Designed miniproteins, single chains, continued (5). Designs and how they scored, part 110

Each design is a single chain, and the fold is of that chain. pLDDT is the mean over its residues in the fold that is shown.

## One batch from the design tools (miniprotein)

Design m19818
Fold by ESMFold2-Fast:
Structure m19818 (fold): chain A 86 residues (1-86)
Amino acid sequence: SLKELSREFVLLGASMTALLQHIRMKAREKNDQEALERVERLNEELIEIEKKFQQALANNDVKAMKEQLERMKELYREVERLYKEL
């Protein structure tokens, strides 16, 4: 359902935002410029995905919402990988 897709997307986005904040803090503590640049890129991708999801939701486009949720899941795996490397 639209409600379940929206809930899953919001919860995943919140978890990812928290991880990105933690990674940014740790990267700054270590003066890890490469990690900071990777965090900034991942954050920009998150913002783009959220924008596209909101547009799909406004248009009741379930297919586009599912595509953005899958992109969010893929991005989350990249964020988790970066987190484990720190």
Scores: mean pLDDT 89

Design m19819
Fold by ESMFold2-Fast:
Structure m19819 (fold): chain A 62 residues (1-62)
Amino acid sequence: STLENTKFSIVSTLRRLGHDEEAAELEAQPVTKETVERGIELLRELGVSEQMLEALRKIAEK
């Protein structure tokens, strides 16, 4: 599903940035729009590009 793929991408990005604890917490959350939005907010705080964040938002809205 689109939400599942978006959540996976966010978790993978968090792990790549060394935020394993936040990644594990998000991974344990259900596949929902709220979980995806929380993940996008975390990535934004960590300096991930607005282009990538916008792409993730558009996938999650489908």
Scores: mean pLDDT 80

Design m19820
Fold by ESMFold2-Fast:
Structure m19820 (fold): chain A 84 residues (1-84)
Amino acid sequence: MENAETYLELARLAEAGASKEELAKAMLEAVEKRHGKMPEEKREEAIRKLVEEIERLEKEKKWKHADLAELFREAARVLEELAR
């Protein structure tokens, strides 16, 4: 049930008008909590890719603040690909 707490935290950040970079960092931290901490060099690349994914979802109007679960799943997928 740690996932529910993560979604609530991401929802609060989004409601507070957090930047795409702040949301990306929060998602990275949440994924690292479950899958292990990434090397610092890969963390910068992961944040950049997560910001790009957030921008893609906004552009496609798939996410605005209401579907943070979908955004979190996409973030986890991107981070898992980077961990390979």
Scores: mean pLDDT 63

Design m19821
Fold by ESMFold2-Fast:
Structure m19821 (fold): chain A 89 residues (1-89)
Amino acid sequence: MVADLTAGFRALAEALAADPSLTLEQARASDDPAIQAVVAAAEQMRAELQRVAAGSADAEAARARAEELAAALRRAGEAVREELEAAAA
């Protein structure tokens, strides 16, 4: 859900603020369920795009699901950016 993704992006932003050297591997290994929701959404989007690339019989539906996931990820990222910009103002 977009709310879960927003929480995940916020958690990632806080982690990066605390440790700018935080690696993508460490983020993936996180036990934070909010961070894991972002990782899961990105992995699902990649899997749907892979189905489209493979010429799957449901490629049209897979494309639609990938677009929904991409939109949700973009919206959540924008919400966190807006929150951080408002806090900085």
Scores: mean pLDDT 74

Design m19822
Fold by ESMFold2-Fast:
Structure m19822 (fold): chain A 66 residues (1-66)
Amino acid sequence: SRRRQLELEARRARGAGMAAVSDLGVAAMKAGKESDDKKAALNAQAFAVLEKYNAEVKKLLEEAES
């Protein structure tokens, strides 16, 4: 069904977003040993990715409800 497909897509988007945020978090920790500014920039990117991922999941779930 459409609802189940959208819920599955939301789950996949959540997984992909979490993986991307985790990768950026690791990169930020590594960068932090060289530069606090680079660490801050990567943490800001991770936050932006998390925000985008949450918005995408919300949109898919709203479509599933309609």
Scores: mean pLDDT 81

Design m19823
Fold by ESMFold2-Fast:
Structure m19823 (fold): chain A 65 residues (1-65)
Amino acid sequence: SSDEELLLKLLELLRKQAETGDPGSARQAYDVGRKILEYAKQQGNEELAKKAQEVIDLAEETIRK
């Protein structure tokens, strides 16, 4: 689906935001990543879910640092 491809590209951008070390950018990446993970689970898209979880984990690390 074209929607899933757009979400994968969005996750790449969110991953970069989480990597900046800025807590505000990391919180935004966390919140959006969680919504994408929920959508991915509803669609049964394991690749999208895995990528969303990776962004969430990275954002959490930045926020808790």
Scores: mean pLDDT 83

Design m19824
Fold by ESMFold2-Fast:
Structure m19824 (fold): chain A 78 residues (1-78)
Amino acid sequence: SMAAEMKQDQEKLNQRALELKKKTPDEETLKKISTEAIEIVKPEADEAYKEGKDGYETMKELLEKALEIMEKKLEELK
């Protein structure tokens, strides 16, 4: 059951990433917004690590936040 849930979550994240790529004009832009999203999420990831929350659920939440930030940054681009 857990393995099935993890696979379903991974598939949903993959679909979001594919949609984001479709809206991104080039690989350089994708790298830029992904780097910026990582920098924004890093303090929260560091805090989770200090609290021992380095498990699957924490990783999933952080990846979802990173994708959300990337989506917002892409909308801000001309």
Scores: mean pLDDT 77

Design m19825
Fold by ESMFold2-Fast:
Structure m19825 (fold): chain A 61 residues (1-61)
Amino acid sequence: MDFDEVLEWVKKNFPHLDLSDPAVRARLRRIFALFDRDGDGRLSEAEFAQFVAAAPSLLTP
């Protein structure tokens, strides 16, 4: 999954986050990079599953 696909998933599952906010986007890019083990700009299926499992802790206030 690329970053745009992750943004669409976040938009659907965390509608309280303002994805037009540069600070929110910067935070999501940082979180994406933490799970992008290969540094290729994409999450594998396994890396995305780990992101999904961690998302409530990372994306809730």
Scores: mean pLDDT 77

Design m19826
Fold by ESMFold2-Fast:
Structure m19826 (fold): chain A 89 residues (1-89)
Amino acid sequence: SSEIQELAERVIELAKRALRESKDVLRAIGLLLRGIGIELDLPTATDDQAVLQEIIDLAEEIKELAVKEGLEDIQKEAEEIIEQARKLQ
């Protein structure tokens, strides 16, 4: 759906932002690669619930990194993505 596509784009942009702002560059690269994986799977995905769970799991990991490093804006956006994704489940 367009809403799932929008959430996937939002979590990827958040992962890119985490890569720019985080001191843990290797962890941030790993999170971005997971986001790219979600984007690549989207055109062939038959299970919306599985895609939403992947978005939630990635946003939770980005939130964990943001909390650890005091990145309040990234934490807030991650929490927003999780809330919106859970509403679609």
Scores: mean pLDDT 86

Design m19827
Fold by ESMFold2-Fast:
Structure m19827 (fold): chain A 73 residues (1-73)
Amino acid sequence: MDNTAWIEAQRERYRADPRYAGLNLENPLVLLGAIMVEAEGVPDERKKEILERVEKEAKSFDDVLALVAELSA
């Protein structure tokens, strides 16, 4: 569902989490990556690594999906 309030709640939650400190959560691709790694149950050390790569390398939602799938395997 296109619930912008839910998306903003996730962004605020991740900003408060020290595991995601330093990431640009204003970037919608990084925010999508954070939601995906939480949903996939990725280990905490891998979450930061994946999201840093999403921030640097992802240019589309397809890139986020591919990076999360590759790095969570």
Scores: mean pLDDT 77

Design m19828
Fold by ESMFold2-Fast:
Structure m19828 (fold): chain A 83 residues (1-83)
Amino acid sequence: SEVEKKILEVLEEALKEIEEKNIKDPEERLKLIQEVIAKIVDIMDEYGVKSLPEELKEKLREILTALANLDLEKARKLLEEMK
């Protein structure tokens, strides 16, 4: 799915930004997670998707939680499982 590919790209970009900028501050992490969610909503709106498949929603929840907790190894593993 093109929607799933675009969502994956947004999540991979977020992981890369956390790693390259060494984001440790809780407020910066929260802002980045909020920006990721907003980008995903924009992608869904662009493609006319009102809901994601349940399995994709669960994976997305797990990845966003891992990113919020700076569990970058878990986030990377979950992202690879989506490919």
Scores: mean pLDDT 81

Design m19829
Fold by ESMFold2-Fast:
Structure m19829 (fold): chain A 94 residues (1-94)
Amino acid sequence: SEKIEELEKKIKELEEQAQKALDDGDYKKADELGKQIAETYAKLADEMKKAGYPEDLKLAIALQGKGEVYKLQGDDEKAAEYFAKAKEAAEKAL
C-alpha cells in the first residue's frame, strides 16, 4: 500500500541520516534519529496490521526496528540477535 511504501522510504532516509550522523561523530543526532526510526517502524507495523498483512510479517518489521536501534547504539550483538529473529518471522510470513 502507498502508506506502507511511504513509511519504508522514510525509514531508509532516517537510517541513511543516522549513519551520516555517526560518520560525522554526532552521536546525539544519531540517538535522536534512532528514536525516530523506532517510532516509524512502530507506525509501519500498525499500518501493516490495518492492511491485513500476516502477524508474522508485522512482528518481523517490529524486530527489524529494534535491531536497527541497537546497531545505532553500537550493540552489535543484540542487533544481530534481533535481525535474526526478524528474518525468521519474515520467512514464516511467506
Scores: mean pLDDT 81

Design m19830
Fold by ESMFold2-Fast:
Structure m19830 (fold): chain A 87 residues (1-87)
Amino acid sequence: ALVAAGEQLRADTLDGGAQRLTDLAMAGGSEQSREQLYAGALGVARNTGAGKGSPNFGTSAEARAIAAEVAAGTAEADALIAAGKAA
């Protein structure tokens, strides 16, 4: 079903973005635990994917690329969910 496929894509996109943001923060020398960083990154990824506000992913090209990928993937997922609900 399109709704189930879209929900799975959305979950995978948000998790992937959060993992990549967490890895970037740890590589940058963050003293926070991976679990704490992941929780924060997941919140940031959700905000980006929702198209609400302007989440600050920092100034690196890598952080901006992750934000753009999350936004694109969640938009695709939301379109699949909407199409499945409309059918």
Scores: mean pLDDT 70

Design m19831
Fold by ESMFold2-Fast:
Structure m19831 (fold): chain A 67 residues (1-67)
Amino acid sequence: SRAEELKKYINENGIEIQVKGLVESYRKLLELPDNPVTRERRERIIAALKKLVGEDEAKKIVEELLG
């Protein structure tokens, strides 16, 4: 079924798709003023990245985004 094929694709590529979404969200947050609300949102994205790819890889991704 189409649902079965989509589920397989998400299982095989789910981490990469999620990471891409989190990276885009983080990049958009960097365009907003630095305040406690935007800071907390960035920290939550970092925590989600750490859970998906591990601390070392998440740190590398964040460092690349910050330049």
Scores: mean pLDDT 78

Design m19832
Fold by ESMFold2-Fast:
Structure m19832 (fold): chain A 100 residues (1-100)
Amino acid sequence: MKPKVTLSPASLTVAAGSTAQVTVTIEGEGKYRVIVRAYDAATGELVAQSKPVIAEAGETVTLDLQVPAEPGTYQVVAKAYKEGTRELVAESEPVTLTVT
């Protein structure tokens, strides 16, 4: 089965410099290294990332993302890598993060 990762909520609004909590659901087989990254919506530049977490297929994990200090609109994606490798096997649909 092709691995799948889902990020929720579908959108969130947070204060600059706070911590956003996002939930990642993983489908597939075995264990995955899961990380969440935030990109500037206008430039595509990586502005923030979570600490990686090892999750098993069928699990739901909560990841803390340190919100950028600059107000604006960002795209947040969850990425799943095969455990012990650098192989990206699944990526979520982007979630819109609005920083006020």
Scores: mean pLDDT 82

Design m19833
Fold by ESMFold2-Fast:
Structure m19833 (fold): chain A 113 residues (1-113)
Amino acid sequence: SELAKKVEQLSFQTITAYDKLIELIKTEDDEVAAEALERATKLILEKIEELAEESTNEEVKELLKKLKEELERLSKEALEAIKAGDRERAIAILEKAKELVEKVTKEILKLLE
């Protein structure tokens, strides 16, 4: 399935982006981490929206839309944590975002079997 391959690729890219953001939060200035998070979030949300629009499966579209909304909320919470200097909270929120991406990806792939 072409859609299944696109979902797996987007999932891998998104999880990899969150891993890099977690590393930046640990090693870089809060301003650098915040800018990186804002830029990465915009790209991730745009790619999820594009995949949702391209999908002909209504249940897959709904799952992708919900994932986008949840990741947008988590990214805003992580950004506020970075701005507050709470690095541990920011990392925990991004780890939760990764788990959500993995969970939704598995659910979508089961629908495409």
Scores: mean pLDDT 89

Design m19834
Fold by ESMFold2-Fast:
Structure m19834 (fold): chain A 96 residues (1-96)
Amino acid sequence: SEGEELIERFLKSMKDQIETMMDLNGGKLDVKDLEKFLTELGKAAGVPEEEIKKLIERFKKEYADENGQIDKEAALKIMEEFNEIIRKHLREKLGL
């Protein structure tokens, strides 16, 4: 499906962006920057604001270190889980 190919291209682009941001920041990302990125991404994909907030709160509790930093491995796990949620909402929005 062309719609499915577009969704996968979009999700790959988002993953590539987070990896680039982390490489520019020495392999770490501030949880506040991740929160802004995920909020913007989720909103663009039509995820309800309350759902985005709950997901981000869970990710902070599960993956953030004592200094509020996320390492690359944690960021990739977060993106994998968040991409599944984005994929579901985008498929629904596109009638797939």
Scores: mean pLDDT 83

Design m19835
Fold by ESMFold2-Fast:
Parts: sequence; structure tokens; C-alpha cells
Structure m19835 (fold): chain A 77 residues (1-77)
Amino acid sequence: MLERIRYLARLLKVAAKKLNDEDLYKSTLESVEKLVKEGDYGRAEGVLALSLAVALTVGNMTLDEVEEEVRKEKEEK
């Protein structure tokens, strides 16, 4: 559960950077952190997935594109 939440947060961070929308990422993380503290991992994952879906739609991005950027960041020289 927590690893999946971290992965979704990384995807959202990349998508938000492409949109130049820091507020989307920041506000979503604040909500997610609160839910995680309450042990509500399912709702935390849902909030991240919804925010990611909105970012992908607004930015005309695919999930595969954002996932590829996350992989490239891990493969930094």
C-alpha cells in the first residue's frame, strides 16, 4: 500500500511539473499525508489517482509518458 502511494505521488510530481502547476501537487500531498496518518491508505491512493487523472487530462499526457519520465529520473547519470 505505502509503496504504491509513493509511486503515484512520484507520477503526480512529474505530471504537475509538466503542467507548471505546483499547487496541484502540494495540495494533493497534504490531503494524502493526512489520510495516511489516519491509516486510510485506500482513500489516499484514490486521491492521488484522481489528481493524476486530472493532470493527465489537462496536460494532454498519457500515463505511459509520465511513467517513462519517472524511470528516466531514476536512471540519472
Scores: mean pLDDT 79

Design m19836
Fold by ESMFold2-Fast:
Structure m19836 (fold): chain A 81 residues (1-81)
Amino acid sequence: SAVDVLLEELERRKETASPEEQAALDMAMMLVESMRAHGVTDLDAIRAVIVAAVEREVPDPALAARVIGILDEATARAKAA
């Protein structure tokens, strides 16, 4: 599914991420898994929830922007699959 591709893309990107980016991506992946468990498969809805969580939990705006950039690349790949 597109959600499974999103999780795979986030996991792969986490391997080359900084420790701070890895922590934020771990949070994002947990949110994706939680939303999938509740039947949410709309990638735009999933993205919106993760962006809101990153903006709330990540105080460094530059780090937040990098994490959102990774999420957007992963989401684009999932939509193309």
Scores: mean pLDDT 87

Design m19837
Fold by ESMFold2-Fast:
Structure m19837 (fold): chain A 85 residues (1-85)
Amino acid sequence: LSPIEKRLIRSISRHAADRIGVVTGASPEERAEIFEVLYGVLSKGVEKKDQDFIDKTFDTVQDMIDNKASAKDIIEKLKKMYDEI
């Protein structure tokens, strides 16, 4: 990843983790884990140039939030998605 790509992914992951944390009532530890897992998933998607996977990742998280999934459920799903790519 280029320096610009790393910076953008980190910024997006941090913002997304904070938002997910607020809507799910996540603990600070769960928010940190969401950030790390999301940063990993998005970084891997960008490195593989898999835009469809990146879009699917955000769509999946939004769907889970809409269905009142817990922070733990979202973390586990993101970990599984990391293994899929």
Scores: mean pLDDT 84

Design m19838
Fold by ESMFold2-Fast:
Structure m19838 (fold): chain A 73 residues (1-73)
Amino acid sequence: DVIDVEVDASPEGIAKAAHAVLTSGKKVRVTIRTTPDQLPVAEAAVEALKRFADRVESVTLQVEGEPPRVVLD
């Protein structure tokens, strides 16, 4: 069973994604939406999620004005 979570690259969005990964008891598919100026925050969140690879199905990064890309699979 997999849960889909879509968040913005904000402190609140990152906290929501982290909460889902830590508490769901299932694998989580995460999509992080970001503006170009928030990209470092989004990339830091991706690196943090890689440490929970056993609980993360995939991470997709969607930068405003660019096509979405899978960064963890």
Scores: mean pLDDT 78

Design m19839
Fold by ESMFold2-Fast:
Structure m19839 (fold): chain A 98 residues (1-98)
Amino acid sequence: VERAREAAREAAEAAGRAARAATDAVKGAGAAVAGVGAAVSAELAARRGDEELAEEAERAGEGAGETLRAAGGEEGRRAAEEAERALRRAAEAAREAA
């Protein structure tokens, strides 16, 4: 299922961009680490078709996104939205693959 892998890669890239924006703007290392962790979990979920792991990754991504919005200003807010959307897409793709 190529769609799930593509969505997971997109989520990882978006989370990486959000992490960099937060770090550059406010040195928000904790939020950056959480975002990357969520993206990795989403990728694993997509590869396995694991719905539960996909849901956990989606929730973790939402929490990280909220923190990045608070820490990263306007650029961090945009990056967080992109990362959250990508993680949600990856979770949906994983659920469809399950």
Scores: mean pLDDT 65

Design m19840
Fold by ESMFold2-Fast:
Structure m19840 (fold): chain A 79 residues (1-79)
Amino acid sequence: MVLELEAKDAMEGLRKAFEKGTELALQREVGSEVLVRAADGSRVRATVSEGEDGDIYVNVLLERPGEVPAFGGAVVVKA
């Protein structure tokens, strides 16, 4: 599943992407993406993935205009 959302700024975008990504991870929607576009030109991508151990992760990438991309992630479901 790919979901597109809007946000006012990068911080709202991060919050929305992580909240929705976590929801999808709890539902075990592996391979789902959440793409948030912020009014300031920032973009946030959250991806739900399954690790080698069966844990479900939310991976988040933040892209701000003119800046190096920032990334992070969290385990949401343990196998």
Scores: mean pLDDT 82

Design m19841
Fold by ESMFold2-Fast:
Structure m19841 (fold): chain A 115 residues (1-115)
Amino acid sequence: MIEKYKKALELLKQLIKELEATVERIRNDGLSREQLRALVEETLAKAEKIYDEIKKLLPNNKFLHDLVETAISTLKEALRIAKETDDPEEAREQVIRLLESTIYTIKKLIDLLEK
């Protein structure tokens, strides 16, 4: 039981690392709207894969599942913004804000779960 919980925590830490890498690329690489969309789509796919692994490890942990589903929902909103926002600079800034909000929420959960 403890071992599965530890593996789920490592998967959450991996998700944070992937989200932080995506934010850094958006800030530093001057991405076009199409490149931003592709990067957010890739990040969402990675997050959904991590979520599937967490569900297999801890199928009855509703609190953890609800938080990861909230993160996935925020990533889907970031993808919508990347697709529908006409100004590439505004799209990048809004996507960064949503990703950073998601990172903050997951970090808070990890801190609580490590106690």
Scores: mean pLDDT 82

Design m19842
Fold by ESMFold2-Fast:
Structure m19842 (fold): chain A 87 residues (1-87)
Amino acid sequence: MTEEIKKKMEEIAKKMTEEKRKKALEELKEKGVIILYIGSGSATPESIELAREADREQKLVVVIYTDDTEKAIMLTNAQIEEVLKKL
């Protein structure tokens, strides 16, 4: 399941232009979205727990890889499916 979500989010990131990704991150940050920075390829336990807490509160969480800042993954169980359908 986790790898399937990563593949879909990676394909979305590839489809979106770099400019659109940057604008989306800026707009999400202004709307109070939680942005997490983690090491490339893996999340820390603390980052995962914070993301789970945000998901329980129906908040959108954006994960940015420190070594790959151009790649952004949005974490929200309720909204991931809707985002995938629209993109």
Scores: mean pLDDT 52

Design m19843
Fold by ESMFold2-Fast:
Structure m19843 (fold): chain A 99 residues (1-99)
Amino acid sequence: SSAEQEKETILSGISLREAVEEFKRKGYSEEEIKEYLEKNLANPETKAIVEKALELNKLEEGFVLVRALELRREYKEEKKWEYVEEQKKKAEEEAKKLE
């Protein structure tokens, strides 16, 4: 449904934002970033992202994208899906102000 598509879009945005904020707070070294990416080469869901990040030397961007996917899964598993629904409702109310 369109409602499910909207929730997935909001969750993707939240997960990406939190991955970026975590990355900035943690202050990972290049070595730590490489180790994280190499570990994720064994994960079929992230392998393509890791290979491309290593090929293009976009290590920080690759780290953030992989971490965002992990956070997205964790939000669904921890029933944080209700938080996404709340954010969707807030966005719908803000959109009404543009009419």
Scores: mean pLDDT 78

Design m19844
Fold by ESMFold2-Fast:
Structure m19844 (fold): chain A 60 residues (1-60)
Amino acid sequence: MKEKIKEALVEAGFSEENAKKMAELLEEDPNISAEELAKKTGVSLEGAKVAKEIYDEILK
């Protein structure tokens, strides 16, 4: 799952470094907020919201 999340985030336009870090955080805490994800990774709040939407779609 982590690898699929990372690949989907890279496809959406995130850097490999940010995608990997976000994938790790989402696997560690699937309930992490977009605000907390943005704070921990340094991506924009808008970007963190997109990342969470991608994660939710992969889980479906």
Scores: mean pLDDT 80

Design m19845
Fold by ESMFold2-Fast:
Structure m19845 (fold): chain A 89 residues (1-89)
Amino acid sequence: NVDELLKTVKPGPPGPHKLTLGTYPGNENTVKDALTLAAKKNGGSVKDFKITEYTFSRIVFEVTLEGNVDPQSVVDFVRKMTNGGVYLL
């Protein structure tokens, strides 16, 4: 249940919060959508979604989260939404 998982996203210090994330090829849009959903829970947004590495084995991207959100709780939400398909670098 997405609504139950969204309850795990916590308020935190004001952004911008810069994150470097890894995932598997083809999963980038799913990760981006989940990040956007989590950030919006506390009136925030995802800014500057930039792919820095795209290989046959992994994708690495830099993300800026705006708003008063705990970035670790956002990453944990995305990890649950992707069945562990994302990790913080």
Scores: mean pLDDT 81

Design m19846
Fold by ESMFold2-Fast:
Structure m19846 (fold): chain A 95 residues (1-95)
Amino acid sequence: MMERTRKAGEAALRSAEGVIALAEYVKEIDPERGEELLERARELKRRAEEALREAEEEPEKAEEAFEELRERLLELASVSMEVLGLITEHLMDKK
């Protein structure tokens, strides 16, 4: 279980970094929405780091941490889709 939790944590942290980079780009296009998305991505990264740390401190919580990390990955996917939608909309509007 701990190995699966570590891999989920790595995936969540890497995903969060990618979403943060895209949200920073959105902030250049739409500062208000970009800032909101950036804060959401940073919060999800923080929660993923906390879940991974909790599992490392208490290995018996590894399964619980895995489910928490899975939820954060789904939320990061949602934020990523919103970011990509805003970027696409901006490119279409700048005709």
Scores: mean pLDDT 82

Design m19847
Fold by ESMFold2-Fast:
Structure m19847 (fold): chain A 80 residues (1-80)
Amino acid sequence: MRDEAITQFNQMLNQFQALAAQTGDQTVQNAADNVRSVIQQARDGRLSDDQLLSAYQDTNTQMQAFRVQYNVDPTAVNVP
């Protein structure tokens, strides 16, 4: 439940950090810092399940936008 959500946020943090390292884009780095803040707030019990879900959806939307911006090839995703 919450531990699973925190695990998913850690995976997203790793993806943002990798992208920031590859691109040098401060906006991507700022997104990584925001994800780290959400993980800390979740671990501290400062977020409700609804707030955690909302943050997850927002973070996923932002990651998808960055993938489009940096032309991360969607052919790396197996489309059946």
Scores: mean pLDDT 74

Design m19848
Fold by ESMFold2-Fast:
Structure m19848 (fold): chain A 112 residues (1-112)
Amino acid sequence: MEAEKKALEAIEKVKEKLLALAETEEEKEGVERGYEIVRLVFEKRFEEAEKLAREIEENANEKTRLYAAATAEIAMKAAEAAKEGKLEKAEEIIKEGIEKLKELKKKLEELK
C-alpha cells in the first residue's frame, strides 16, 4: 500500500470511531470538521484546510471547536504513524485518543 493511502485510511478510521462516541449534533459536527481539515492537509489542499480551520475558530460553538481540535490532533498523529508504516502505532494512537476524548468530555461536563 502507498504511504498516502495508509495515512488517509487512518484518518477515516479516526472519524468512524469518534463519530461512534459522539452523542450530540455539535460533537458530530466537530468530528466531521476536524477530520476534513486533516484530510485536506494530507491531500496538500492547505488553503482550504486553513479556511475551514478559521471558520471553525470564528463561528463554531465551544463544544464543536473542542471536538474538531481533538479529532484533528488524533487523526494527524495516526496518519503520520501510518505514513511511516507504523500501523500498530497508529492503532494505539487512535485508542489513546479515544480515551483522552472521553476524559475531556467528563471534565468539560464537570466544569459547566
Scores: mean pLDDT 81

Design m19849
Fold by ESMFold2-Fast:
Structure m19849 (fold): chain A 72 residues (1-72)
Amino acid sequence: SAMEETRAAAERTLAELAPKLSEKQLATARSVADLMVEAGFSPEEITEVLNLLATDQEKAAEKLYELLLKAQ
């Protein structure tokens, strides 16, 4: 299913980021990924937000807020 494919893509991105993140940062990224998958965001949108969480938390928050506003 599309949701299963999106979840697999999110897990792949999390696995790639895991060596670069603290345990707490990885837990936060996983929670954000789970919420985005359940909300129906695309694999591309999830990957962008997760990469931003690893490099720039402020930009990650801004991007997530923008995506949530567009989903209304």
Scores: mean pLDDT 83

Design m19850
Fold by ESMFold2-Fast:
Structure m19850 (fold): chain A 75 residues (1-75)
Amino acid sequence: SHMEKIKELLKKAIDYLRKAMDSSLPIDEQLKYIDEAIELFKKVLEESKNPRLKEIAQRLIDTAKKLKEVIEKKK
């Protein structure tokens, strides 16, 4: 169903965000995971019909972008 597809996108995005937070990984690998998370959260935002899920996706995009800035400063 549409809702199950949105939930799978959200779950996958969160899994990538968790991988991006693993400080044992090379910086370039963390940045790849965060970019993948942002793209999936954007898909949730664009495709979801649920306003609460859109709000959650927007907040997680913001969080991921801030995390990206923090990780990039470690280069």
Scores: mean pLDDT 86

Design m19851
Fold by ESMFold2-Fast:
Structure m19851 (fold): chain A 83 residues (1-83)
Amino acid sequence: MKKVVVVPSMSLALEAAKMTDKGTLVTSGDPQLTEQALKLTKMDAVIVAAKDEKTRKEIEKVAKKEGAEFYEAKTAEEAVKAL
């Protein structure tokens, strides 16, 4: 599955990127960058980790608009390891 993982900070995104495989893109929670990633790479899913409700809802809306499935993870590590 091709997935976008959204984490609460750029520092966490950089650390998560070291643990990702081919087909996983990590972002720091910008809904606009997430939308661009979904449009350009045609990802199947968006997984959001440890985000506040407002940011989570905005990313859920972007995922739905681009036809990607939306998932929530409790930690950045859980989100990266999710299939």
Scores: mean pLDDT 72

